# Ledger of designs, part 40: designed miniproteins, single chains, continued (4)

Each design is a single chain, and the fold is of that chain. pLDDT is the mean over its residues in the fold that is shown.

## One batch from the design tools (miniprotein)

Design m13357
Fold by ESMFold2-Fast:
Structure m13357 (fold): chain A 100 residues (1-100)
Amino acid sequence: EKEKEVFLKLIELALKLGLLSEEEAEYLKKLYEEDFEKAVFIFYLMVAGKKKIEEAEKIYNLPDEERNAIGRELRPAWQEINEKLKPEMEKFAEELEEEE
């Protein structure tokens, strides 16, 4: 429903905060159209784990146990980033509720 708009806003804010390059942002936008679950996870690896495109893709293709272990280790870093994004995301969510 509104998930794509939320994802695009997250990319915009991450780019503004210097957590993504313009190249990484464009890569993630394209990937979302092809495989949204992969795009979300790779975004997580890039912003929380500071992984580059090639490394993030390699991690996504690891066995489930290893991939999930890496994901768990990045949770504290993601929570810190999420707190920085939260005020802008709350404003955006309010706009989406009004605009549809």
Scores: mean pLDDT 80

Design m13358
Fold by ESMFold2-Fast:
Structure m13358 (fold): chain A 84 residues (1-84)
Amino acid sequence: SLREEDLLALGGGTLYPAMEEPIDRVAAGLEITREEVLPGVKVVHALTPGSRLLLLEMMVDGKKRLYMAVAADRSQEVRLAVRT
């Protein structure tokens, strides 16, 4: 499982390397959903009930990128594109 210190070591919004497989391939055979929480920022829900760690999909410089971040509450507005 991801820890807050791991997220901080990644800079609170570190982009995944371009060489990593898309989440759709990693989650093949699993039910995944996408929810837009901020303009251009989507939360990818992949079977992590009760986790405050979120996987975010967003467009940066015309490329689809993934961020990891901590949400204060899953029902709250999420502002995860800034360093913490």
Scores: mean pLDDT 45

Design m13359
Fold by ESMFold2-Fast:
Structure m13359 (fold): chain A 57 residues (1-57)
Amino acid sequence: SEEAILKAAEIGKEKAEELGGTARIEDGVLHPGNLSEEQLLEVFETYSKELKKELEK
């Protein structure tokens, strides 16, 4: 599951940067910044969707 978590975190980071924010990944945890509450929700929804996809394989 660590590989799935890291993959999802990387995709979430890309989404945060696409929206004009910043993102860090520390110990598999995604830390997005400089985004609105709605944009943060979109980042975490993107993370959750990718995580579910990787875990269902």
Scores: mean pLDDT 81

Design m13360
Fold by ESMFold2-Fast:
Structure m13360 (fold): chain A 92 residues (1-92)
Amino acid sequence: AITVTLSDLTVIDSTTVEVKFSASGSPAVVSVSLYKQEAGSEKVEFVARTRETSGTVTVTGLTKGKTYNFFAVAHGADGSTATSEPVSVTMK
């Protein structure tokens, strides 16, 4: 089984946030995809994909005063997937 988690978000400025992720498991995690969703919206938007199992993604183009939920999907070498719990940030 594989797992992926997002840690606390770091707000860099009114339009930019850094999202830290960590993925692990067996057999191996081969990629992690990050998604965002504006609070109250049904639209999920793709942000980035990486072959790293841990790291930080800088997300730009956010709107001051809006709340966003971020979540990650990890992909395993065996074709399995895991989805993180969402983390939320309100841009100031």
Scores: mean pLDDT 84

Design m13361
Fold by ESMFold2-Fast:
Structure m13361 (fold): chain A 81 residues (1-81)
Amino acid sequence: SAAQEAAKAEVRTYADIAKAEIRASSLPEAVKEEYIARIDELEAEALARIDAATSEAELQAVVAEFQRGLTALMREAQAVE
């Protein structure tokens, strides 16, 4: 649906911004690869949940949960370095 495509676009946009921030950081290359892989896992899980969603409320909940998970991961990355 159009709502699912919009939710997927939002998830992909947030994931792309987060990966760009990790790539621009001073973290060692191996650590960057680890965080990028974890962002990709969060993105894949969110996209799968969006495909399974049956209501607009479920779509909004998935996007909000993804944003919280991504924020927590980015805070963890900042705390390491």
Scores: mean pLDDT 88

Design m13362
Fold by ESMFold2-Fast:
Parts: C-alpha cells; sequence; structure tokens
Structure m13362 (fold): chain A 60 residues (1-60)
C-alpha cells in the first residue's frame, strides 16, 4: 500500500477517536499509520502521522 495514504488515514482516524474522547485509540491509530509509512520508506509521512496521533491523544 501507499505509506502516505496509510499515514493520512491514521491521522484522520486519530482525530475522529479524539473527538470521541478515546485518547488511547487516537494514539494507537496514529502510530499504526506512522509504522505503515515507515515500511514504505516515507519517513516524512510517518513523522506527520506520529505527531497527529500524539496531538490527538492530548486533545482527547
Amino acid sequence: GDGREAAERGAAGARALAEQGDARGAYSVGMFGSKEAEKEGDLEAAERARRAGEEAQRAA
């Protein structure tokens, strides 16, 4: 799959879970997207997804 798409879906999922108050879920989904982007060699997308997950966790 496309690492960038995985990262974008991870970030979007993290935000949706944060809106529901699920801090742990938000972090996990963001980290999953980051890991998939790293497997594809897209380190910038991986960093963005990880940051989105961390921010979503704090916002939840």
Scores: mean pLDDT 80

Design m13363
Fold by ESMFold2-Fast:
Structure m13363 (fold): chain A 100 residues (1-100)
Amino acid sequence: MTEEERAVRKAAILIQKSILGEPITDEELDEVIAEMEKVDPEEAQRLRQLRATKSRDEVITELAGVVARRFGRLRKENPEAADRVSKEVNEEIKKLIEQK
């Protein structure tokens, strides 16, 4: 898995957890931003600045926009990698739903 695939996967899982109403910890959000920094340090810096001034939900909404753009590029440049990320995200979310 590339750093891009890893960052998008981790961020997408966090966003889906948020949509399902699962609690998102500050540690989980920080880990996602740290992975994003490896592929997009400017966006990671912006997200960290937003954390100081915005609610967690607003930062997650902003992250969702970043992930949508990144996943769209991955789909165009490497559709097989995008399919792997989508499958892995779906598998993790299915486990979360099944564990209740």
Scores: mean pLDDT 81

Design m13364
Fold by ESMFold2-Fast:
Structure m13364 (fold): chain A 98 residues (1-98)
Amino acid sequence: MKKLEEAIDRILDLLNDESLSVEELKKGLEEIAKEVPELKPITEELIKTMEELEELLKDLPEKEKKEIIRKVLTIKLLELMGFIPESLANELINEILK
C-alpha cells in the first residue's frame, strides 16, 4: 500500500507543477504507469481525459489550457481513488469547462 500511496503522491506532484507542459505531464503519467502497473487503470484514464481535453481546448493559449487540464485531472484522480463521487466530479469538471 505505501508504494501505491507514494505513486499517487507523484501523480499529485505532477498535477501541481505549473512549470510542466501538457506533453511533459503526459510523459510523467506514462512513466508512473510503467513503474507501478497496479495504477495503470488510473493513469490510462487520466491520459485519456487529458487527450480529450487537449482536443477540446486546442484553440486556447497554452497557459490557460495547462491550468484547465491540471484542475480537471486532479478532480478525476480524486474520483478514481474513491475520495469523491462521480456526480460531484462531473459537476466540478463542468464548472471548470464553462
Scores: mean pLDDT 81

Design m13365
Fold by ESMFold2-Fast:
Structure m13365 (fold): chain A 86 residues (1-86)
Amino acid sequence: SLLEEVDELLAQAGEALKAGDVAKAYELLARAAELAAEEARRRGNEREAAAARELARTAAEAAAIGDEEKALALLRETYARLAAEY
């Protein structure tokens, strides 16, 4: 299911964050957030879908800024928010 895929991606993202791997953490979190948005949309929860898409955008922005410490902080926030929901 989409929820099982999100859970698997979050587990992998958690490991990437522990390793300080910004690029891998971003890729995994962005994918998890997009799948979370799709799952929420299928349930008819447009607000939750919009929130998940915002998290995907935050992960993408974190990767783009080139500031590794700031990127990791934003990615950890994105992870915590997704993990709390899923």
Scores: mean pLDDT 79

Design m13366
Fold by ESMFold2-Fast:
Structure m13366 (fold): chain A 88 residues (1-88)
Amino acid sequence: MVISRETFRSWLAFAGLPTDVAFLEELLAHMEAGVLPEGPRGERFRRGLLAFQALLGLPTDGVPTPEALARLRTVVEALRAGEDIVLP
């Protein structure tokens, strides 16, 4: 699947999430660490994970699976490179 950067950013904005790559980099780092921060910041990251799972057609259970981590890493790398997002 190929998702343009503009389409992805528009989707993030519609979902009420930050549209910059830094938010997704922080989400990826927290998921790799196996812990989200407490309070409203942690809830924002959890909401981001659920929205990301929904976009990919994955189960919206809020569980950071290896597949979800790998796909989020691909998204972050593509956005950093200024490229469109290519998912398997």
Scores: mean pLDDT 72

Design m13367
Fold by ESMFold2-Fast:
Structure m13367 (fold): chain A 71 residues (1-71)
Amino acid sequence: MEIEKKVEKIKEFIDKMVAGEPITDKESEEFIELGSSLPEEKRLEVAKYMLEKIGADQERIDMVEKALKEL
């Protein structure tokens, strides 16, 4: 699966979680597998997307970006 497809799939899972839709064990496993297979830049992109969707402020987004870059 192309990286762009993985990012879109992860964003779909984030949208479902934010909407309060139940995630199956299989979907949760797929989410973790997709996330762990992304390069650092794409992991930052999906982390920012999640934080924006849950209404996190810019300071929190910046902290997560810094933490992920140090991994």
Scores: mean pLDDT 73

Design m13368
Fold by ESMFold2-Fast:
Structure m13368 (fold): chain A 101 residues (1-101)
Amino acid sequence: SLDELIDETYRLAREEVERAIKEGRPLSEAVRDAFNRGRKLGIEKYKLPFDAADYAAAAGVSRGVAEVLREHGLLTPEQVEQLKANADALYEKAKEIEKKS
């Protein structure tokens, strides 16, 4: 369920960021909206503890944002790798919390 949440929030983040670029909306709003929806899904659908849902949603969002911004040429390769590394760290934290539950 943790991996399913991350995959779902990755897709939500991609959709929201692509829409924000198309509509000229602030990317910060798109990221916030995707994160909040992902965290809610983690709690309500996947029945995760709040902290695990929070970190997993952040991991999925970070991966989705990195990929869309890479595809649009808005980030350097080094910036993309840094965002992906940050997402991996968030995922490891989510797994730690889930294992303690």
Scores: mean pLDDT 85

Design m13369
Fold by ESMFold2-Fast:
Structure m13369 (fold): chain A 61 residues (1-61)
Amino acid sequence: LEDNIKKLLDELLKEGVITQKQYDEMVERIKKSTVEQQIGEALRLIGIIIDKELEEKKKKE
């Protein structure tokens, strides 16, 4: 789970959605988080990625 969240954070950083500082802070937070909190964060990050892709798709129409 932690590794999957880190992959999502890496994708957001690569696309410029978050800064390096935010990335480092989120990674450290997740390492100290409960499983429930980690799941919540993963769902949040997935939502951000999907929302960005849907917004780009709408702009192309």
Scores: mean pLDDT 72

Design m13370
Fold by ESMFold2-Fast:
Formats: structure tokens, sequence, C-alpha cells
Structure m13370 (fold): chain A 83 residues (1-83)
């Protein structure tokens, strides 16, 4: 349902926001902040496909940074959005 997709996206944005707060790497923080902006703008436009693409880029960013824990959690959230 739409409500379930929005809830999953809210969980994903919370995960990214927490990762930003915990990071001491300004470049990583800036890259995640841009992805969060893109996700929020996509949702405001009703574009779930673009939001999913931005979330998948966040997964790759977490993997690049060795944050396998966050990458796996985000992948699980993306699957809930895709259904």
Amino acid sequence: SLEEKLKAIEEAVALLTEAIRQSTDPEFQARLQELVRRIVEAIQAGNFDEAIKALEEAVRLFEEQGRTDLAEKLKSIIEKIKK
C-alpha cells in the first residue's frame, strides 16, 4: 500500500540521517545529505522510482565506506518499498 511504502521510505531517511550524525567524514556526510535531499524531493513529486534509485545509490555509498551493516539494513528497507 502507499502507507507501507511511505513508512519504509521514512525508515530509510531516518537510517541515512542517523548515519550522517554519527559520521566524522565531511565528504561522506555531504554525499548522504545530497541523497536525502534527492529522496525527499522525489517523494514530494510522487516519484517512487527516483526515490528507490537514490536509495540504491546510498547502498553503494555505504558499501564503499565499509558500512556493510547499514548497506544490509537499507537493502531490506528497499525491498519493502518495492514489494
Scores: mean pLDDT 87

Design m13371
Fold by ESMFold2-Fast:
Structure m13371 (fold): chain A 85 residues (1-85)
Amino acid sequence: SAEEEAVFRAQIVLQGLRDIANAKPPTKMSEEEIKELLEEAARVLRDRDPEYARRQLTAMLENLERNNKYPEVRELIRELLETLP
């Protein structure tokens, strides 16, 4: 279904963004582009798979904080985590 496809796409986006957060060398994606993808994926997963969203966002935040990368993305992830049940 279209809903199942949207959930799958959101999960793949979060996995890809998590891998980018751990990448060496850094991605060519802007913080703005990363933020847009995070907001969309989190919005879809909040209602359909909030535990998956929480795990992926928490892991991404930990990696970004450890490496002192993407401060605006880190702030957004903290805000998104507060919107999850």
Scores: mean pLDDT 79

Design m13372
Fold by ESMFold2-Fast:
Structure m13372 (fold): chain A 68 residues (1-68)
Amino acid sequence: ARPTIKISPGTSLDLLVEAVRGLLGEEVAEALRARLEPLVDKNGYITEEALPAVKALLEAAGLRVVVE
C-alpha cells in the first residue's frame, strides 16, 4: 500500500518535508523541498490555492494524499 500523508492550508513546509523523510527517505524529502518552496508563503506555509499543486507533487513522489 502507498504511504498516506495529510495536508491542509497552513501546513508547514518543514513539517511536511520531515513527514516525507520518515515515509520515503531523505533523498526524496530534499528533492520535494526544492519543488515545494515556490508553492509556500513567505513564512513557509502551504496556501489553500497551492494545495492542488502540492498534492500532485506528493502523489508523483509515490504518496497517497488526503487534503483537509
Scores: mean pLDDT 84

Design m13373
Fold by ESMFold2-Fast:
Structure m13373 (fold): chain A 79 residues (1-79)
Amino acid sequence: KPGKLPTITVTFKNGTNLDEAKEELEKNVPNLSRVVLDQANNKATLIFSLGANLDEAKAKVEKIPGVVKAEAGAEPLQL
């Protein structure tokens, strides 16, 4: 069944510079189509191309400074 685009929701530490975190995500995470920042909640939703390997993407996200949690999903989570 054709689903929605693969996503990863990222939670950052309080006080993380989200613009810097976005640049690190775009630089280090493969097959990333878009980053949607939720500055009020210190979160970002990462939207990937169809067929992206989310296990590899999640592993790279977890290496980014300031990341507390990364969670793979089938849809953008509410931000």
Scores: mean pLDDT 75

Design m13374
Fold by ESMFold2-Fast:
Structure m13374 (fold): chain A 96 residues (1-96)
Amino acid sequence: PVELPDESLFLSEEEQEERKEKLIEAIEKNPELAKHVVEQSEKILKEYEAVTGKEYPTLVDVLLDLAEEFEKQGRLLLARMLRSLAEIVEKAKEVV
């Protein structure tokens, strides 16, 4: 089994929040970056739907569903990362 990474190997909650805020700011200031994030999200969604046989409206829905499943499995750090990624993707869609 893959060893669950020690919390000391991750950024602090403050650093994680700063990173998210900086990325959101970069997306708001750079339409090309926002467009790229949206295009990659659509490709990932299409591949995920092909593998699972399930249809989702957006990659955000997939990320939130996976985050809930990982929370139920006790994988809280991974779930938090997925929720943050969903927020970033949603912001990119608002800019485009």
Scores: mean pLDDT 75

Design m13375
Fold by ESMFold2-Fast:
Structure m13375 (fold): chain A 73 residues (1-73)
Amino acid sequence: SMEEAYKQAEKMIREVLDFSNGDSEIANDSILTVASHLKSQGKDEEAKAVVKAGIKVLEENGLPVSDKLKKEA
């Protein structure tokens, strides 16, 4: 479901931030990679959910959101 995809994305992004010590570039790129993969599978709504979840986690952590990621939202 969209809600499950959203929760899974939030968890993934939090883990990426932990491993990268808050590297916003790695986090932004990871969100885009997952969204692109979902899009390639025809899961456009799930891809948008991942982008929105990722933006929310970045904003909650005071990290910059890339222009490329904003365009996908």
Scores: mean pLDDT 79

Design m13376
Fold by ESMFold2-Fast:
Structure m13376 (fold): chain A 71 residues (1-71)
Amino acid sequence: GPRFQLAGLPEGRKPLSAAEARELAARHVPADGSVAVVNMDTGALAVIPAAEFVAASDAELTARAAAGAKA
């Protein structure tokens, strides 16, 4: 499946699965903040509200990051 990076977060530059990306965002991003996620396979960048990002299923997160810039 696609691998993700989270811009501006500790360890966010490593290849992350959807589950790892959600866990890292939940740990470091406040609930009223936003997550900048990069799909490493496509290079697409999406900015997603942290609450929406953390609540997203693996399939939803994969689809949003694969499609690029969808909130």
Scores: mean pLDDT 71

Design m13377
Fold by ESMFold2-Fast:
Structure m13377 (fold): chain A 79 residues (1-79)
Amino acid sequence: MEEEIEQLRKEIAEAERKLARGEDPSVATSQLIAARIELAYLEFVRELFEKKGLPVPERLTNEVDAEAIRLFLEEKEKE
């Protein structure tokens, strides 16, 4: 997931640069919003695994996504 997080940060920086230059503001805004949502999700999954003392997965897979959902639901059930 670290490589995916770094890639999303680069996409955010590029979209912000395009907006600052006045290049394709509609497209740049859409890219910025999409990348920020994806980044927030990956950071949430990483933090959840770290909080549980589990090794952070190298990439987001269907199995990792299912595990993250399970861990999140278990945390909510115990509150």
Scores: mean pLDDT 77

Design m13378
Fold by ESMFold2-Fast:
Structure m13378 (fold): chain A 117 residues (1-117)
Amino acid sequence: SLRELVLQGRIDEVLAILDTRPDVTEEQKEIVKELLGIVFPDHPQTSPEIKEKFPGDKANLGEVTKKIVELAKKIFPDNEKLIERVWKLAFQFKFEEVLRLIVEYLLNPDDESILEE
């Protein structure tokens, strides 16, 4: 499932699914790829540039949180409820849950249950 691919950091497979969606832009795909690399820096599909900037257990959690929130705002600039939800999860360092939320909502924007606590 998409959820399992996201949680495993399988960037190429997640992007392949997004490519089947005509409503998903190239910019949104690039942001998802960056988010996957930030959340899973040690995954083989994560770019060396992202691994150097966000080196997993050595990463500054405040910088990771800030970057994740900035990327969420780029994908959903007008969705205050989603941005607030992302901020709350990122503040708790639940970065995998943030990534899952963003990807699931991007593919199912009418499913408000994705935004429920």
Scores: mean pLDDT 72

Design m13379
Fold by ESMFold2-Fast:
Structure m13379 (fold): chain A 109 residues (1-109)
Amino acid sequence: MSLAEVEERAEKLREEAERIAREELRRAVAAGEPLRDAAHVAANRVARLVAEAHADEPLATQEALKLLAASYALRAMAETARELGLPDEVVAALEAAAAEAEAQARALL
């Protein structure tokens, strides 16, 4: 499968991944919970979404889709963190994690 075909499939997951990420970050901030816990919960929810929707695809394709969907979620978390006035260091860390996930996905394809 080409990178472009995986990206097209991942794009269909973007809205749901972004929704999950924004929901989990806002909940954690409102509850005073650690942001790493929110990121972990969001990543697990997104990975489950990919596993359920793409169980019939090769494992490398599933891993690439999980990483691309995670990058969408992390970017949405960074944007939400900025909207909520969280420290620039938190926003930068989420953006860096998103870029790393995207790079890892591209390396698998």
Scores: mean pLDDT 81

Design m13380
Fold by ESMFold2-Fast:
Structure m13380 (fold): chain A 83 residues (1-83)
Amino acid sequence: HTVEAMKASAEGNLEKAREHLLKAYEIAPTSLGVAKAAEFAAEVAESMGDYELNEELRQLAKEVREMREKYGESSVEDQKKAA
């Protein structure tokens, strides 16, 4: 899902990117990969003028990073499922 989210973001398909990011977050809420993919999608959203989606994705990335600091890294299995 993280890889699919990054691909969708690169294509400018932010709706598809959002769906994949939310699924990746459900699987691995502390994954650095999820946080980075959400940050990339947020930058693409801002460049396209979608400031509401930019805020949502930026908040998702922040949530992942905060959970990672409190609870540590997601399991290897969860990271694979999120990718």
Scores: mean pLDDT 74

Design m13381
Fold by ESMFold2-Fast:
Formats: structure tokens, sequence, C-alpha cells
Structure m13381 (fold): chain A 83 residues (1-83)
């Protein structure tokens, strides 16, 4: 499914955006809780990729990716608000 590849690219893009934000702002700028949240989001991103690889048409995997994307955006907005 072409749509699943697009979702995979969106997840990858959000992971890269998070990594870029962390590079601009050293870990010392993040609170311990925020660093843990960032790591959890990255781990969830990896899991989403594995789920899509196992079954690209899995509705649970698609829902997981959508929820993860929203979570990653919300986290990014929290980090941006600290500037």
Amino acid sequence: SHMLKEIEEEVKKKEEELKEKMKKEPPTWLKEEELEEALKILKKGHKATLLLEADPDNPEALKYVEELAKEARAFGEKLAAKE
C-alpha cells in the first residue's frame, strides 16, 4: 500500500525533527522527564516501523502510527514553547 509508505515517511520525518531539535538544544536543556519522553517517542517510532513491516494493512499499526505522530507533534510543541 502506497499510503502505508507515506505514513512510514511521516513517522521517520517526525523522528528526524525530534533528533534535530535535540541537537540544537543540548540534553542539559531538557528536563529529565522530557528526555525520557523523547526516548519513549523514539522507541515507539521504531515499534511502529516494525508493525508496518510485519503487516502493512494492519489497522492497529496504522492507528498506532497516527497516535504516535500526534504525540510527537505535541512534544515538539512543548519543546518549542520553551524558546
Scores: mean pLDDT 70

Design m13382
Fold by ESMFold2-Fast:
Structure m13382 (fold): chain A 70 residues (1-70)
Amino acid sequence: SRQEEIDRLTEELVRQGVPPEIARFSAEVGVITGDRQVAVDVARRLVEASRQGPEALRRTRQQIQEQLRR
């Protein structure tokens, strides 16, 4: 199921050191787009943003959500 795909991808990203909330969001994006590489790229982008601070993380997450509304 779609939920099982999200859960599996979330677990894989967490195992690679991605924080759980970022991993879940990134996995959801990957499953919605049908592209695992998008999930990896989104996770990387959000992790880098989180290192710059909470406002950078929030802004980057919002930009990704807006792109999904196409």
Scores: mean pLDDT 85

Design m13383
Fold by ESMFold2-Fast:
Structure m13383 (fold): chain A 114 residues (1-114)
Amino acid sequence: MMSIEELKEQFRELVREELRRLGVDEETIEEILEKAEPALEEAAKAYYNAMLGKLEEAEEYLEKAQKIADEIVAEYEEKGLAEAVRRALGLPLGMARIAVGVQKAIEEGKERLE
């Protein structure tokens, strides 16, 4: 199983590649990644805790990650980069949200039987 640090590194790389794909310059990508570090850490914790079946903790970390990501997106609105930042940060947040959703469905017994 991946550690929180390994997940955070993978999430950072997903954001870097998406921003690069969207035509953001390397200097700005590194600036965004530095600011996004807390959001990526909380997203990695959400994913990790979801994999451990710790649903309540996973949901709390996901909510924190989303709040930090929204604040970063707002910061880049005046630079015309808000949508690029939202799309890029949406990748690791989306992965964490899926993991939490899957675990929630399992816990509720709503995967076909319960």
Scores: mean pLDDT 85

Design m13384
Fold by ESMFold2-Fast:
Structure m13384 (fold): chain A 87 residues (1-87)
Amino acid sequence: LEAEYRRAFGEVMALVEEIAARFGDEVAREVAREVRRKLAEDIAETHRLYEEYVKTKDPEVKKRYLEAALALERRMRELLRERAAAL
C-alpha cells in the first residue's frame, strides 16, 4: 500500500514536471489548480481521515487514509493526463 502510494505520487509529480517543461511553470500551475479544484471533495475526505488517524492512532484509520490517498493520486494522474492531452 505505501509502495503503491509512493509510485502513484511519483507519477503525478513527473506529469506536473513534464507539463512545466513543455508549456511552462505558469501553465503547469494553472492545470494543477484546476485538477485540485475538481478533486476538492476527495482531498477533503483524505484530510479528514488523516486528522482522524492523528487523533485516534487507529491502524484501521491509517489503512483507510492510505487507501484514500492512493485513490486520490491515481485520479489526479488521470485528470492531469486528460488535461495535458488537451493542451
Scores: mean pLDDT 84

Design m13385
Fold by ESMFold2-Fast:
Structure m13385 (fold): chain A 97 residues (1-97)
Amino acid sequence: MTEEEREKLRQEIRKKADELVALGRKASPTAARHAEAFKELVDKALQAADEGDRRTASIYLTAAALEGVAMAIESGNEEIVKLTKEIVDLGNRLIDA
């Protein structure tokens, strides 16, 4: 994977994460708290991936996925489930590259 392809993946992850966070913040106060935790964990996963720490990146990405699931359960919004899955898939591609 080229550095341009890695940067494109990072931008796509950030865009989808922002969309997910916006949906969580609109759903309920509980979903908004999960949205804040989700954003922090995604940012930490991306930082660890950039540092070449694949294990730490995978741990943070997994924790972010759990916050995404909690947000989906609280909101009842299936788009949150879809975005969570897409972010995890893109994050794994970035970590594995």
Scores: mean pLDDT 86

Design m13386
Fold by ESMFold2-Fast:
Structure m13386 (fold): chain A 106 residues (1-106)
Amino acid sequence: GEELGRQAAELGRLAGETGSRELGEQAAELGKEAARAGSPEAAARGAAEAASAASEGKSPYGGRGAREAGVAAAKAAAEQGDSRATARGAGAAAGGAGAEFEAGGE
């Protein structure tokens, strides 16, 4: 799960920097898989890095990837009782949503 979280972070960052829809979709899927593999903390870290990059690059695809990965990470962490990873995943989801909205709606 941790390796998938790191890969999701890197693809999310690239999606944020380049505006690539395909990279954003790949980042979202890897982040969701990292959460499902029992590594919600790693998934939350990856989603947070992707959200930061998407915010800087104003990329809707990077923002979407961060949002979806962050939601999956927060849900998995909450089910495991990990309040820190839950908060981090939720923060990444909010940051990703903000980046998606700003780049696509404004």
Scores: mean pLDDT 68

Design m13387
Fold by ESMFold2-Fast:
Structure m13387 (fold): chain A 80 residues (1-80)
Amino acid sequence: SLIEEAKELIIEAGASEEEAEEVVRLAKEGRFDEAKEILIKNGLSEDAATSIVQSIVAAHEGNDAAARAGLKEARKVLEE
């Protein structure tokens, strides 16, 4: 699942499993600013946080192509 891949990326970036689950929940509820805040608090840039949240939303809506593109962009930003 692309949502599971997004959770794994959040955990790899330094968040806890519980925080990754909360980010997914908030993103699915349309609470994007709150989801991004958790990621930024855990050391992610605004660009990485935005790409991850957008990927979760795309995956939740069944847009697998957009979800994959967003995860690729998030990984690229995190490697900078």
Scores: mean pLDDT 84

Design m13388
Fold by ESMFold2-Fast:
Order: sequence, then C-alpha cells, then structure tokens
Structure m13388 (fold): chain A 108 residues (1-108)
Amino acid sequence: MKKEEELKKEQEKTEELKKKVSEEAEEAARRLRELARETKDNPEAQQFLEDAAKSVEDSKKSAEDMFKKGIESDLKTNGLYTSIGMVNGISALSTAWVGERRAKKLLA
C-alpha cells in the first residue's frame, strides 16, 4: 500500500471514530439531563447528574479536538491523537454509565 493511501484510510477511520464518540457522548449527556429532570425532588442528585452531563460534554469536545488533530497529522501523529481521543471518549462514557446507574438506584 502507498503511504498516501494508508494515511487516507487512517484519516477516514479516525473521522468515523470521532463521529461515533460524538454521537454516543451526546446521547449519554442527553440521558443524564433527562434523569436530572426526573430527580428534581432531590437537588443534590439533580446537581450531580447535571455536573456529570457537563463533564461528558467537556470530554466530548476534548475527544473531538484530539481526533481532528489526528486527521490533520501524519500517520504516526494520527495514531497518538486518536489514542488520546479514545481515552477521553471512554472516560466520558464511563462517567455517564456510573451516573445513570446511581440515579436509577436513587429512583428505585
């Protein structure tokens, strides 16, 4: 494979990962905010869920920035930025998952 063709395939892969991480994080933040509305009778739980949603959105933006730098970089640097983007994305989704499970226990 020519280096230019290999770089293009890695850029397309990073762009697809950026899209998936963005969509998953946006959906996770939306679910956390919906749970926050349902917990309005518990202000501390509502604040926790709002803070968790904001954390997910902030991590989404950081992941998107890292993926964008990856797409704009050479083959080696693309891999490094993509790895940082994935770590930030996984961290965001893990925060959302913990928040959602704790909220469900409080509502039970």
Scores: mean pLDDT 77

Design m13389
Fold by ESMFold2-Fast:
Structure m13389 (fold): chain A 108 residues (1-108)
Amino acid sequence: MEERRQKLIEEAPKLLLHYGRKALEAAEAGDFKAAAENTVIIGDIYLLLGDRERAAHLYLGAAETYEKLGDLEKAEEARERARAVLAGDPEVLEESIERLEKAVEELK
């Protein structure tokens, strides 16, 4: 896990710029589902960097967006993720690493 985490930390500035732009472009286009999905990925990046408070805040923001869209399942998943992050659950970090590894492959 630590080697995987370190490789992703090196990519974090590029990932933040890419997914930040995607979230903004989606929101400007009125695609709030895509904006929320990209906001979850940004939360994963902050969790990777050790900023649990910011990660939790981003997950809760995505949850609110999903709830407004009627996607109650994704809203609850995002809320549980925020709660797990604040509780210090290591499984959430492992899941975030797996999602970010896939994201890095898409950017290559």
Scores: mean pLDDT 85

